Designed miniproteins, single chains, continued (5). Designs and how they scored, part 3

Each design is a single chain, and the fold is of that chain. pLDDT is the mean over its residues in the fold that is shown.

## One batch from the design tools (miniprotein)

Design m16076
Fold by ESMFold2-Fast:
Structure m16076 (fold): chain A 87 residues (1-87)
Amino acid sequence: DLRAALEEAVERYKKLADKVAELDPSAKKLAEEFVEAFRKAAEALIAGDWEEAEKYAKEAEEKLEELKKAAPEAFKKALKEVSEELK
């Protein structure tokens, strides 16, 4: 089920981004922009718009790299905590 898998991915990345923003509030805007781009990519993919999905996926990738550079310690800690919740 593509929709369910993408919705789960969006929720997982939202949890990661929320944790980064909690640990480093200065990164909140970048974290929100990353989640929004990823959500738009998922919605486009569900709608079958591959060109729009690729566009937003690239935007999400760029925002994720910006987030990692802006808050590297918060990002590492958030990844560790989110990964531990998944076994």
Scores: mean pLDDT 82

Design m16077
Fold by ESMFold2-Fast:
Structure m16077 (fold): chain A 116 residues (1-116)
Amino acid sequence: GGKITASGGGTVPVGGSVTLTATATGGPITAASIGFVRERPGEPGELVAAGEGGPAGDARVSASVSGNTATLTLSDLRPEDTAVYYPASAASAGAGSAFGMPASEVGSGEGAEVTV
């Protein structure tokens, strides 16, 4: 597998939305093989979305996969959503969890910073 890098963060108003894009080099991404980890300052990473869909019951989060690109959309943003969001592979994160894994090992790529 190649490197995967997230982009599309930035400063977003409260109640707004942001779309983050994770792009892999070296081949296509499958919905079963990708997720997104949220890392707040001083906190461990937490899996917030998988390419097969967001966590059950979180209507603010959606994810999709096409070719070598995975897209994460966060809606109805709050100040507590301020974090760096990292792409995570299912092989390194485990099915349904990336908690406690360093971002450099989880996604082998850079995160996108979101400030609300």
Scores: mean pLDDT 66

Design m16078
Fold by ESMFold2-Fast:
Structure m16078 (fold): chain A 72 residues (1-72)
Amino acid sequence: SELEELEERLRRAKERLKEAEEELAKAKKEYEENPSVENVAKLIAATLRLIGDEEEIEILEKKLEELKEKLE
């Protein structure tokens, strides 16, 4: 069902967010140890990934809530 598909997508999105948080922590540490152009680029990329993953979760949570209201 669409509900089960959205719930699974949300679960996977939350798993990806956790991975993005870990990658950001690593990129931040590498930047603090050596603020090279490469490490700045990695930090920016990790930050953008985190923002994207958080935004995806918000969209999926809103869609799931709207679908639950329609099914009730």
Scores: mean pLDDT 86

Design m16079
Fold by ESMFold2-Fast:
Structure m16079 (fold): chain A 92 residues (1-92)
Amino acid sequence: MYTAEVTIEVPYDENAKEKLEKIVQDMIARAVERAAALGARVGFEVSDIEYDEENKVYKKKITVTADSPEALEAAVQAIREAAEKYGAKVTE
């Protein structure tokens, strides 16, 4: 199996936790659809929400696993595209 870890970050505000949860759910849904279009299966492990006081951001880690490098790349790309729409930062 092939694995990648991505971190999703949103700026701190009173609704940041709810926004981050919704963003992550949409990212996973889009990644699953994109991998399925390739006939591939992807898995996800999602961390608990963390607050970074120094940078004033909430963050959540997503570990993506796939049966092929192409499926992994497609899933990660879907996550990055969804993040851009929500104004969230994605780092590896």
Scores: mean pLDDT 80

Design m16080
Fold by ESMFold2-Fast:
Structure m16080 (fold): chain A 87 residues (1-87)
Amino acid sequence: SLDLSHLNLTSVPDSLFSQTDLTSLDLSSNQLTSLPSEIGNLKNLTVLDLSGNQLTSLPSELANLKNLKILDLSGNQLTSLPSELFK
């Protein structure tokens, strides 16, 4: 698991997307306005916390996270969601 919460991040570090064995990622309470499509490379993720950011949209590649059990999107500025993301 990796905790990157409360770090005032405005973007996700590129080095994160090489950590393909990652099963839990906490990006909550940052300043993220977008999430890159490379998030779909973290196919072993079961928990993704994106709460308390400034996200206005999500990449469709989030639907590639087939093992995801918990996705927290609360406290963002989302105006649309890709239909593939939710069952």
Scores: mean pLDDT 82

Design m16081
Fold by ESMFold2-Fast:
Structure m16081 (fold): chain A 71 residues (1-71)
Amino acid sequence: SAREIRERAARLLIRAGGEEIAAALHAGDLAGAAAAVRAAADAVAPSLSPEEQAALAALTDGFVASLEAAA
Protein backbone atom coordinates (compact mmCIF):
# COMPACT_ATOMS: atom_id res chain seq x y z
CA SER A 1 0.00 0.00 0.00
CA ALA A 2 1.03 3.66 -0.35
CA ARG A 3 1.15 3.95 3.44
CA GLU A 4 3.54 0.99 3.77
CA ILE A 5 5.80 2.47 1.05
CA ARG A 6 5.85 5.83 2.91
CA GLU A 7 6.66 4.07 6.22
CA ARG A 8 9.52 2.18 4.56
CA ALA A 9 10.90 5.37 2.97
CA ALA A 10 10.77 7.14 6.36
CA ARG A 11 12.53 4.22 8.13
CA LEU A 12 15.31 4.10 5.51
CA LEU A 13 15.81 7.88 5.70
CA ILE A 14 16.12 7.76 9.52
CA ARG A 15 18.44 4.72 9.42
CA ALA A 16 20.72 6.44 6.88
CA GLY A 17 20.85 9.91 8.48
CA GLY A 18 18.96 9.88 11.78
CA GLU A 19 22.03 10.38 13.98
CA GLU A 20 23.39 13.26 11.85
CA ILE A 21 19.94 14.91 11.68
CA ALA A 22 19.45 14.55 15.46
CA ALA A 23 22.94 15.94 16.21
CA ALA A 24 22.33 18.99 13.96
CA LEU A 25 18.91 19.64 15.57
CA HIS A 26 20.41 19.27 19.09
CA ALA A 27 23.04 21.89 18.10
CA GLY A 28 20.30 24.24 16.75
CA ASP A 29 21.78 23.89 13.24
CA LEU A 30 18.60 23.77 11.13
CA ALA A 31 20.52 24.32 7.87
CA GLY A 32 22.84 21.45 8.81
CA ALA A 33 19.82 19.27 9.62
CA ALA A 34 18.32 20.03 6.17
CA ALA A 35 21.66 19.14 4.51
CA ALA A 36 21.80 15.87 6.50
CA VAL A 37 18.24 14.98 5.35
CA ARG A 38 19.22 15.61 1.70
CA ALA A 39 22.45 13.59 2.06
CA ALA A 40 20.59 10.63 3.64
CA ALA A 41 17.93 10.70 0.88
CA ASP A 42 20.63 10.82 -1.85
CA ALA A 43 22.45 7.87 -0.23
CA VAL A 44 19.36 5.58 -0.20
CA ALA A 45 17.50 6.71 -3.39
CA PRO A 46 19.63 4.73 -5.95
CA SER A 47 18.69 1.37 -4.32
CA LEU A 48 14.92 2.10 -4.32
CA SER A 49 12.13 1.46 -6.85
CA PRO A 50 10.61 4.50 -8.67
CA GLU A 51 7.53 4.35 -6.38
CA GLU A 52 9.74 4.23 -3.26
CA GLN A 53 11.90 7.08 -4.66
CA ALA A 54 8.75 9.21 -5.17
CA ALA A 55 7.68 8.57 -1.55
CA LEU A 56 11.20 9.36 -0.28
CA ALA A 57 11.31 12.59 -2.33
CA ALA A 58 7.93 13.72 -0.92
CA LEU A 59 9.03 13.03 2.68
CA THR A 60 12.44 14.68 2.15
CA ASP A 61 10.96 17.80 0.49
CA GLY A 62 8.38 18.22 3.27
CA PHE A 63 10.93 17.80 6.07
CA VAL A 64 13.51 20.10 4.41
CA ALA A 65 10.83 22.76 3.76
CA SER A 66 9.84 22.64 7.47
CA LEU A 67 13.49 22.95 8.60
CA GLU A 68 14.21 25.83 6.19
CA ALA A 69 10.99 27.65 7.26
CA ALA A 70 12.07 27.29 10.94
CA ALA A 71 15.63 28.55 10.26
Scores: mean pLDDT 84

Design m16082
Fold by ESMFold2-Fast:
Structure m16082 (fold): chain A 64 residues (1-64)
Amino acid sequence: MKEELIKKAEEFVKQADEALANGDYRAAAEHYRKASELYKQAGDTEKSEEFRKRAADAIERAAA
């Protein structure tokens, strides 16, 4: 189960990276937030915090 959560988180990270490449900062923020939540559920607090920060950065860019 934890391995499945990590794989889903990695899929959302890829989707977020693609959204960033396309300039879609809102979609990137949403996907990073989902990845952060899945890492938290998997017990990976470090990656959860990392992707939470990436989501916040993307939201700031979307709001600019």
Scores: mean pLDDT 84

Design m16083
Fold by ESMFold2-Fast:
Structure m16083 (fold): chain A 71 residues (1-71)
Amino acid sequence: NKEEAEKLLEEAKEAFEKGDYEKALELSTRAVELLKDEPTAEAYGMLAEAARKVGDSELALKALEKAMELQ
């Protein structure tokens, strides 16, 4: 559901701005799963930023590569 994914991305951005990178990672991961059939650069970009902040460099790189592919 695109609307649900957009809501999760807004919540992920808010969590990220507050320094809650683990919550931002959880919410962006859920948004990416909801957008499985129609992935967006925005969703993968948020996932990459959150993953980088929590120290998951492998996930951050994979998400960044996907975001760049979707630009």
Scores: mean pLDDT 86

Design m16084
Fold by ESMFold2-Fast:
Structure m16084 (fold): chain A 66 residues (1-66)
Amino acid sequence: MKEELIKEAEKHYKEGLEAYKRGDYLNASRHFRKAAEAYRKAGNDELAEKFEKLSTEYYQRLAEKL
């Protein structure tokens, strides 16, 4: 149900933050993308869009750093 999707999104958000704090931007980006997908399935398009942008920013930062 919707509550399970929100819990899944929160779990990925937490794991993404932990990866970000460790400097693991690749895994942070992946977890934020999964959080966005879970929020979208739960009907929260605003949060989904926000996390999609964060995931893209971290991925682009890695590409520019080489």
Scores: mean pLDDT 79

Design m16086
Fold by ESMFold2-Fast:
Structure m16086 (fold): chain A 70 residues (1-70)
Amino acid sequence: SSEIEAARQAVKEAAENFLKAVKNGDVEEAKKYHKKLKDALRKLLTLLGASEEVIDQAIAQLDKEAEALL
């Protein structure tokens, strides 16, 4: 599905930009891309048919990992 491929690309781009911001010490940019990454991940997992519980757990894990890097 082209929609799933677009969603995968959005997750990849947001993750790459988040890690770049973390590496550069740009906390505001990292927070911006962390939010974009969460939104992109929610959309991708929804398109893949994941349950709300699985989506919530994935987002919570992403939040924990992002906090550890900031």
Scores: mean pLDDT 89

Design m16087
Fold by ESMFold2-Fast:
Structure m16087 (fold): chain A 81 residues (1-81)
Amino acid sequence: SEEEEKAREYAEKAIEAAEKGDYKKAREYLAKALKYADKIEDKSKGAALSTGAALRLIGIAIDQNSDELSEAVREAIKEAK
């Protein structure tokens, strides 16, 4: 679906931004990815994409030892609600 394509696109952009240390863009893109994932008709698929994207960014935060990126992930999840 278009929602699935957009969820994946924004998740990839969030990961790229996080890897580059652009935590503001990482937060913005993750929030968009989560909003599109929530609109996916297959709720299990949407949940898998949301969880996968958030876990990848948390993994980057651990690797970079970045509390700022961890906070960005929390804010994105809160914004997407």
Scores: mean pLDDT 86

Design m16088
Fold by ESMFold2-Fast:
Structure m16088 (fold): chain A 89 residues (1-89)
Amino acid sequence: GTELAKKGAELAKEAGLRAVKKSETKEGLSLAIAGALKGIGAEFLAELGKDASGDAISGAEVALRGAELSGDKEGVELARKGIELAKKA
């Protein structure tokens, strides 16, 4: 449960931060920041033993959109894996 949510959140954070670095549009940058911050928050909640699965899922979904807009294929794969792991939590 908690460890899968934490791993999903870590992947959302990584995908979001990658998209922040690669984004060339205001929309892409906004989504990338939102995904990264939500991943960070979910990771923190999971570390405290709180239910973070919903935040990890939504963070990864937002990070996925940011990665798609930035053209980061590896970031897209990280975000998709984050969604998968968070859903198993």
Scores: mean pLDDT 84

Design m16089
Fold by ESMFold2-Fast:
Structure m16089 (fold): chain A 66 residues (1-66)
Amino acid sequence: GLPDPVEIEGTLYLIQGVIAEKAGDYEEAAKYYRKSAEVFAQNPAYREDAILSRKKAEEAEKKAKE
């Protein structure tokens, strides 16, 4: 069967965040990490993924403001 749509969408946003972060685009990275966390938070099975994406968003938000 196909993976859960929450897993697919959450992971795609996480990947977009990583790409932006590697490019030094911390504002875009934070935006994608926030979207990833919101998607993963829709299903309790992805609680750890939601926590990780939220932490990455908070770190990117701090770097974007420096």
Scores: mean pLDDT 86

Design m16090
Fold by ESMFold2-Fast:
Structure m16090 (fold): chain A 56 residues (1-56)
Amino acid sequence: SLEEQLRAALEKLKELAKTDPEGAIIALERLRQDALALGIPEVAEEAEKLIKELKE
């Protein structure tokens, strides 16, 4: 499903954040926008939480 694909992408970006937090933030913002456009706000919320954690 699209939700499963977005969740898989989110997990990949969690791994990327360990080595490239700035690149992960950019990719997470894109994922958040894609999730909202596809009507899957749950993934967008998870991406936003991770972005906030990485900026702190």
Scores: mean pLDDT 85

Design m16091
Fold by ESMFold2-Fast:
Structure m16091 (fold): chain A 94 residues (1-94)
Amino acid sequence: SEERKKWAQELIKKYEEEIKKDPTNAEAYARLASAYLVLGEYEKAIEWAQKAIDIDPDNPLAHAVLANAYEKLGKTEEAEKYRQKADEIIEKNR
């Protein structure tokens, strides 16, 4: 929806500023990636989600974003691998 797109654009601005203040904040990278996913910018979503995982390998949002972005790009095998990893992390850590 149009409201979701505007919300995603505001989140991008917010988390880009958070990353500038603290470049080790894995959650900020994961949330930035999720916002790009909402906008349909799948390659950017993958790039930012990968940065989140580089900082925190067990960030469940980053794995979920990678799964969805790869699915949207037709990379079904990669999408399934990241989806399973996200589910395992969420289930283990509750």
Scores: mean pLDDT 86

Design m16092
Fold by ESMFold2-Fast:
Structure m16092 (fold): chain A 87 residues (1-87)
Amino acid sequence: SHEERLREMLDGARLYDENHDAKTPEGVARAVGGALRAIGAAVDAALESGSKEEGARLAEEAAERAEKEGHFKGAELLRKIAEGLRK
C-alpha cells in the first residue's frame, strides 16, 4: 500500500537523519541501513504502481513529513531519491 511504503521511507529517512554524522562503525551502519531502506521502499512503490513518477511523488510526500518532524537530512535524502527515480 502507498501508506505502508511511505512509512517505510520515513523510517529509513529518520534512521539516516539520526546517524548522518556518525563516527562509529555502528552509527555509520545505521545511517547506511536507513538510506537503503528508504531507497528500497521508494523503488518498491514505483514497481508496485508501474510508475517511477508515483514512487518519486511518495518520496517527496515522505520528505515533507520528515521536514515537518525536524528530520532535515532525512528529507534531503528523500528528495534525492525522488530525483533519482525521475532520471
Scores: mean pLDDT 89

Design m16093
Fold by ESMFold2-Fast:
Structure m16093 (fold): chain A 55 residues (1-55)
Amino acid sequence: SRREKIIELANKAIEVGKKVYEELKKQGVPDDEARRKAMEAALKTFEEGLKKLEE
């Protein structure tokens, strides 16, 4: 189902964002900046995944 694939992409994007946030926090990046960059990484992952779903 396309819906299930979209949900899987959303979950993957969330995990990517979480990983980016944790890595940036370990590097001493301020919380506000780390959150923003994590959100950008998650959105990019989701957008790229959606493009690949269009056959």
Scores: mean pLDDT 84

Design m16094
Fold by ESMFold2-Fast:
Structure m16094 (fold): chain A 78 residues (1-78)
Amino acid sequence: SLAEISRLAGEIYRLLVEAGVPHDEAAAYTLKVASAILNGNKEEARKIVDEAAERFGLSEETRQRLLELVDKAYELAK
């Protein structure tokens, strides 16, 4: 559902901000991830997460949590 996808996008944004990503960049990355998921491209969404993790030095735990949220959002977009 759109409500569940919106909730997961909010969780991705919150997790990025809590990990120290600037608000504007966290919003931009969240929108890119959401766009990739809505276009049915899970691999692109995962790559966007990996790019954010490398750029902002995110922990492996945070990276893994973001990838879990991507996988859940992708399943709900079907």
Scores: mean pLDDT 86

Design m16095
Fold by ESMFold2-Fast:
Structure m16095 (fold): chain A 94 residues (1-94)
Amino acid sequence: LTPQEEADVWLALGLIALTIGNPEAAIRAFEKAIEIDPDHPDLPLAYTLLGEAYLRLGKYDEAIKYFQKALEIDPDNEVAKRLLEEAQKKKAEA
């Protein structure tokens, strides 16, 4: 497997982990994908999903950080914008 193909496998495993309600496993999988291929074309998606996993754990500062990283690469990412707003609101309520 190329680094991109290996990172694709870890991204898929992370998505499955989020779907079955295991955000801790998702975080590890997405971090592994980013480590293997830091220039991956789906890097904004990886950051958005990593932020979502942290948001599900109530780790709002980490969630905000990763949504901001996604938006630095893809400023028009409406999903990352919406989730950033949600994370900021939840942090303010905590």
Scores: mean pLDDT 87

Design m16096
Fold by ESMFold2-Fast:
Structure m16096 (fold): chain A 61 residues (1-61)
Amino acid sequence: DKKKKEALAAKSPEDLAALVFEIKYSQGQPEEALELGQKAKEAAEAGNKEELEKVIDEAVK
């Protein structure tokens, strides 16, 4: 859902990284959770909306 992705992108880099980590960790993928959380934080800090949307898509799979 496009609006859900926009709402996630509006969070702080720290909150977004924590959310992405929690989603993947609850799926039983702790190593991927850490990597995707870090990528989400870096993309948000850089203002790279395209990369951020890609990381969020990967997290919710």
Scores: mean pLDDT 73

Design m16097
Fold by ESMFold2-Fast:
Structure m16097 (fold): chain A 64 residues (1-64)
Amino acid sequence: GPSVETVARAIGAALRGIGEAWEGRLFGRPEEGLAGAEEGAREAEALGFPDLGRRVREAARRMV
């Protein structure tokens, strides 16, 4: 299974992505927010958590 460090990094990437989407919504920059969320999702996928990446993308699209 993944290391605790790898899990923590994946969760951190997901949270950063969601934060970017929320910031995009708050400041009227949805395209930039979605781009940040996509970066977080891709990092989570690269770390071995594709379902987490998918959930980040789904949440970001609903947020903006």
Scores: mean pLDDT 87

Design m16098
Fold by ESMFold2-Fast:
Structure m16098 (fold): chain A 97 residues (1-97)
Amino acid sequence: MFSEKEAERLGAILYTAAGLNYVAAQLALEGIDPSVSKEEAERELAFWQLVLDAFRAEEKGDYKTAAELYRQAADASTDPELAEVLRKLAEWLEKKA
């Protein structure tokens, strides 16, 4: 189980990663990064949008919506380790709700 301090630190790391990757995916979709396909960029944009929306819900104290959005992000993730982290964060937020 995450401690409250571990959950907060993980949230901050994921928020920073989400912001950076969302911008990277958007630039790829605009054709600025030729190494990323349009389909991959659209998938990444949708994934990181779910993560960003989850953080916004958490900031508002809407832990139920935040947990649901993190579960949706986990299901959309192609990285099984990231998906597991997102599922554990969703479980932690559900316990706060």
Scores: mean pLDDT 76

Design m16099
Fold by ESMFold2-Fast:
Structure m16099 (fold): chain A 98 residues (1-98)
Amino acid sequence: LEERIAANPEDAAAWYDLGFKLYLEGKYEEAKEYFEKAIELDPEDVGALLNLGEVLFELGKYEEAREYYERALEIAERRNDSFSKTAAETNLKKVEEA
């Protein structure tokens, strides 16, 4: 993934994959930067939007997390993606309770 990013820094999926790896390692601030880059390259990547929201929630940035969950929900509804819609709705409820 790091090698792939060095060879092609415009590979949105590579930035997403590295961000997700860092998220699993608990490196939330680094994960945030990589998910932000993935969204910069692909603004409608629902997975990246949801994971950026989760990282922001872990960092205590609840209002910013809400914005990304809402964006993910709108895209998921347009694509009739019930899985991502449910994930976004679940995370929005979690933010409202924080």
Scores: mean pLDDT 82

Design m16100
Fold by ESMFold2-Fast:
Structure m16100 (fold): chain A 78 residues (1-78)
Amino acid sequence: IDWNEATAVIAEAIGNVLEKKGDYEGAADSYEIAARHYEQAGNLEKAAEFYRKAADLYRKSGNVEKATEMEKKAEELK
């Protein structure tokens, strides 16, 4: 097992739970962690997906600076 990918899956699961509870900033933080670990695992498609998801949730929470950073990270992975 790639431990970076395993950590990303756990962070994704935590983000999903927080999003369902309406904790959009907490969910975004967890999805950012998932994206970084997918990136380190070489899974650039999933990394980009979770950077975009984190961006959407940071924007919903009012954190526009973090949302812009996550959007740039996703674009860099193409």
Scores: mean pLDDT 86

Design m16101
Fold by ESMFold2-Fast:
Structure m16101 (fold): chain A 73 residues (1-73)
Amino acid sequence: SEVEKLLEEARKALENGDYEKAFEAIQKALTLSPDNEEARRLFLEAARKLYEEHPDSPLGKFAKALLEGVALP
């Protein structure tokens, strides 16, 4: 499925440290399927990994804010 393909793309992007690409793929998956539990879980995993790997970067701080305050649609 298209959603499955996007989630696989997101996982590969995370493996390569390409967080912008990973989040874009996840956002597109959630746009196609807002109730997709795997997409929601991957979003949280991506944010946690970004914060763990780059806590001192602007993106790492943004990821922490997402984990603490983002309500998924």
Scores: mean pLDDT 75

Design m16102
Fold by ESMFold2-Fast:
Parts: C-alpha cells; structure tokens; sequence
Structure m16102 (fold): chain A 76 residues (1-76)
C-alpha cells in the first residue's frame, strides 16, 4: 500500500505503509523533515481531516491517497 505526502513546496514523497513498521518509519522520516526546519507537522487527508498523530493518518489512509503535510511552529 503506497501513500503519497505532498510537502509545502509541492514535492510529493511516496511511502509504503503496508505494515506498522513501515508506518512508523514513514512517520519518523516526516518528523525529521519538520525538525530540520524547526517546525512541527500535521497530515491532512484528501477529505480535509487533519491528523495530529501521523501514525493515525498513515493507518487510515487508502492505497494511493495523497496526504498534505502542514508545517506549524512549535507551541510553548
């Protein structure tokens, strides 16, 4: 099962999320990208649902779904 994540710059990353281990790996990679920019992130589904937990977003995603990455400033 492949899920795509659209970055804020319009780049699309593809992740295989067929297993829980792959979902965790994808989540950690996205978290690393956000941290490198001094940000936190959320994922938005094609239906407009915003997920605070990236693992939940990846678990609920359909095959071929494009999730949007939202970068946010860290809250206090």
Amino acid sequence: MIVKVEMPDGEVLEFDVSTVQQQIAASLRLMGIAIDQGKTFKLEGEDGTVYDNPLEALEKAKDGEVLKMILEDPKK
Scores: mean pLDDT 81

Design m16103
Fold by ESMFold2-Fast:
Formats: structure tokens, C-alpha cells, sequence
Structure m16103 (fold): chain A 78 residues (1-78)
């Protein structure tokens, strides 16, 4: 599950960079689902939720920052 969460966050960052807002949200939501199912730490869940909200608000720079923090935490516990 952790590897799937990381894959989806990376795809979300790519979608953000390409301006694909809808795909970015979908990938972040999938990553969040995998993280919740795996019982991952609240910090991971919080960063993923913040990234989703940032994309929805058009704050792409903050969305990428939050997504990268989530990846760092996910890779640490993988």
C-alpha cells in the first residue's frame, strides 16, 4: 500500500506541473485512500489533505510542497 501511495503522489505532482488539476486531485485522493487503509501516521494524512485543498484553491506551489513532504514521510516508513 505504501508504494501505491507514493506512486499516486508522484503522479499528482506531475499532473500539477502539467496543469491537470482534475488528475492531480484524483491521484492525491487515491494516495490518501491507500494511506488511510494502511493506517499510516496522521502527519502523512494531514499533508495529503492539505495538498488536495491547495490544488482546489489553485495554490499549486503549496500543493507540490505538501505532496513532497508526504512522499518524504512515506519513503521514510517504507
Amino acid sequence: MIDKAIEHVKKAIEAIKNGDREKAIQHLQEALRYALEAGLPDEVIEYLRKAIQAVKNGDFEKAIEYAKKAIELLEKIR
Scores: mean pLDDT 86

Design m16104
Fold by ESMFold2-Fast:
Structure m16104 (fold): chain A 55 residues (1-55)
Amino acid sequence: MKDAERRALALQAMALREQGLSQAEIAEGLGISPSTVSRLLQYAREQGLKAPAPP
């Protein structure tokens, strides 16, 4: 996966998790597998990406 695409998916996964969605729900929303969501969240943490805070 290209870094730009992976970063975009990682940011979206983090935002959905901040909304209280489970890995399975995030996977359905993004059209990817739950394992991919897990890897994207790990990538986001390693890269220092932050999800937006809930309102």
Scores: mean pLDDT 74

Design m16105
Fold by ESMFold2-Fast:
Order: C-alpha cells, then structure tokens, then sequence
Structure m16105 (fold): chain A 59 residues (1-59)
C-alpha cells in the first residue's frame, strides 16, 4: 500500500542519511575515501531505491 511504501521509504532514508554522515568523516582520507564512497554509494542506492519505490513509484 502507499502508506506501507511511505513508511519503508522513511526508514530507508534514515538509514542512508546515517551512513552518509559516517562516510563523510572518511573523506579526509583520499585512498580510503574512494573505497568507502563506493560502499556508501551502494548503501545509499539501495536505500534510495527503497525510498523511490515506496515514496515515489512514478519516478
């Protein structure tokens, strides 16, 4: 349902936000920044896909 989808999107968005904050702290390390950025992007994409499907199915 739309409300179930919205709830899933909210939880996924919170998870992505948290991950992003942690990842941001690692941007001070150029070598590890690239590796962590890749992992964080994958996590953010998963959360974004959940949020998109849950909150914006028309997108």
Amino acid sequence: SAEDAANAGGAAGAAAGGGGQTSGRLYFKPGEEAAKNGDDVATAQAAGAAGGLAGSPRS
Scores: mean pLDDT 49

Design m16106
Fold by ESMFold2-Fast:
Structure m16106 (fold): chain A 76 residues (1-76)
Amino acid sequence: SHLERALEYAEKALEALKKGDIETAKKYAEQAARHALAARDYETVELLAKAIKNLDDKEKAEEYLKKAIERLKERL
């Protein structure tokens, strides 16, 4: 499902961000957002957009990614 793909990409984005790979984290977060949008989960899209916007602040970006991941896990 689109929500399962959104979760997979959001988790990959978080892993990349923890490793300091900002470019890879951005690409995976954008893929997660596209799948969340296809599922019409606008709350998850907003959280992922906030993560992407805050990639210069790794701690803040991680918090938004974790919130998106938690929400997706609760919906699956």
Scores: mean pLDDT 90

Design m16107
Fold by ESMFold2-Fast:
Structure m16107 (fold): chain A 59 residues (1-59)
Amino acid sequence: MIEEGEKLFKKAVEAIKAGDLKTAYEYATKSVLAYLKAGDEELAKKKLEEFKKLIKEAI
């Protein structure tokens, strides 16, 4: 569900800010899968690109 995907993505972003990249990748993966399961491939792609940008900015 989209709502579940947003909740998981928020946890991924919080993990990035905490420096816990392993947890960030785990939540980001679950978030993208939740969006795909909801049938929103466009939102899943946008969230994946947003996550990749945040990871690059954190390094």
Scores: mean pLDDT 81

Design m16108
Fold by ESMFold2-Fast:
Structure m16108 (fold): chain A 62 residues (1-62)
Amino acid sequence: MEKIKKINEMRELKKKAEYKGLTPDQIAEELGLSREDVELIFSGLKYPSEETLKKIKEIIEK
C-alpha cells in the first residue's frame, strides 16, 4: 500500500485548492460530503473512493 504517496498527493491537492481559493466547504458541497470529511481526506486520515478522488482532482486541477 502506497500510504506515503497518497498522503503527499492529498497535501498537494490541498495546496492547489488554496491557490485557487477553494475552501473545504466548497469542495464538500461539490462532493456531497461534510467539511469534516474533506478535511480528513486532505490530512490523509481518510482515503476517498477512486471516483471521489477523481472529482476532487477535477475540481482543483481544472
Scores: mean pLDDT 76

Design m16109
Fold by ESMFold2-Fast:
Structure m16109 (fold): chain A 55 residues (1-55)
Amino acid sequence: DIVEELREIGRLLREGRYDEAERRLRELAKKYGVEIDPSKSLEEQALELYLAVTS
């Protein structure tokens, strides 16, 4: 479930574990075939991934 996977990424971001959050986000984007804009914040990247998969 993408919502649960993104919730875990959100937890990592709140804990300041940015490298792990970025790695998980990239793996999740690859799994769903979504292109991520690396110039955006990790929070914005996560939101874009959610919208791309659920819209």
Scores: mean pLDDT 82

Design m16110
Fold by ESMFold2-Fast:
Structure m16110 (fold): chain A 55 residues (1-55)
Amino acid sequence: MEEVVEKLVALGLSREEAEEIVRAAAEGKDNPTVLSDEAEAVVLEFYLAVEEARA
């Protein structure tokens, strides 16, 4: 989780927003915030990795 949060912060999000977005993705929920295409790709990769780990 920390690595994904740090990537989102590097893309211009606050740490608090990045943590909330990562938590929502880990729970399989839609993002509460509008993201850039690059930030959405990072969150999607994380979401898919979490889903694979659960399977």
Scores: mean pLDDT 70

Design m16111
Fold by ESMFold2-Fast:
Structure m16111 (fold): chain A 70 residues (1-70)
Amino acid sequence: AEEYFNKGLELYEQGKYKEAAEYFEKALEIDPGMKRAVEVYIYLAEAYKKLGKTEEAEKIYKQLGVEPEK
């Protein structure tokens, strides 16, 4: 799981947001209870926002119960 998350981060840094999202999804599919699961969800949501998939990002934030802090 951690390996897929790290690969997703590398792809995100390179601007390959679709591929990054795929690796983040794989990390959560393999170990949805991993210690860094919340961080993986946040990066997945950010990757979706970069792809213009705002509704998908919003669904993830709602699933996490994260309130926008402003």
Scores: mean pLDDT 75

Design m16112
Fold by ESMFold2-Fast:
Structure m16112 (fold): chain A 77 residues (1-77)
Amino acid sequence: MMKEEAEEELKKAEKKIKEIEKKYEEGADKLEILSEASLVLMELTITKKYLAKEDPELREKVEKLIERVRELEKKVE
């Protein structure tokens, strides 16, 4: 059950990341993009700590999404 919950949270995070990436491509405000990225990072951190803590495969998936958000932050700065 916990693995299913983590997978659903990762899907939600991926959708949010894609939406933020689209906003960046469309020229949205830098501060808005950074704010939304910060919220997604917080959600991913919670997922990593509580839902994926004991599952290396889920932790790897969370880390990849965190890296993707960090890449977006670097592009905006």
Scores: mean pLDDT 79

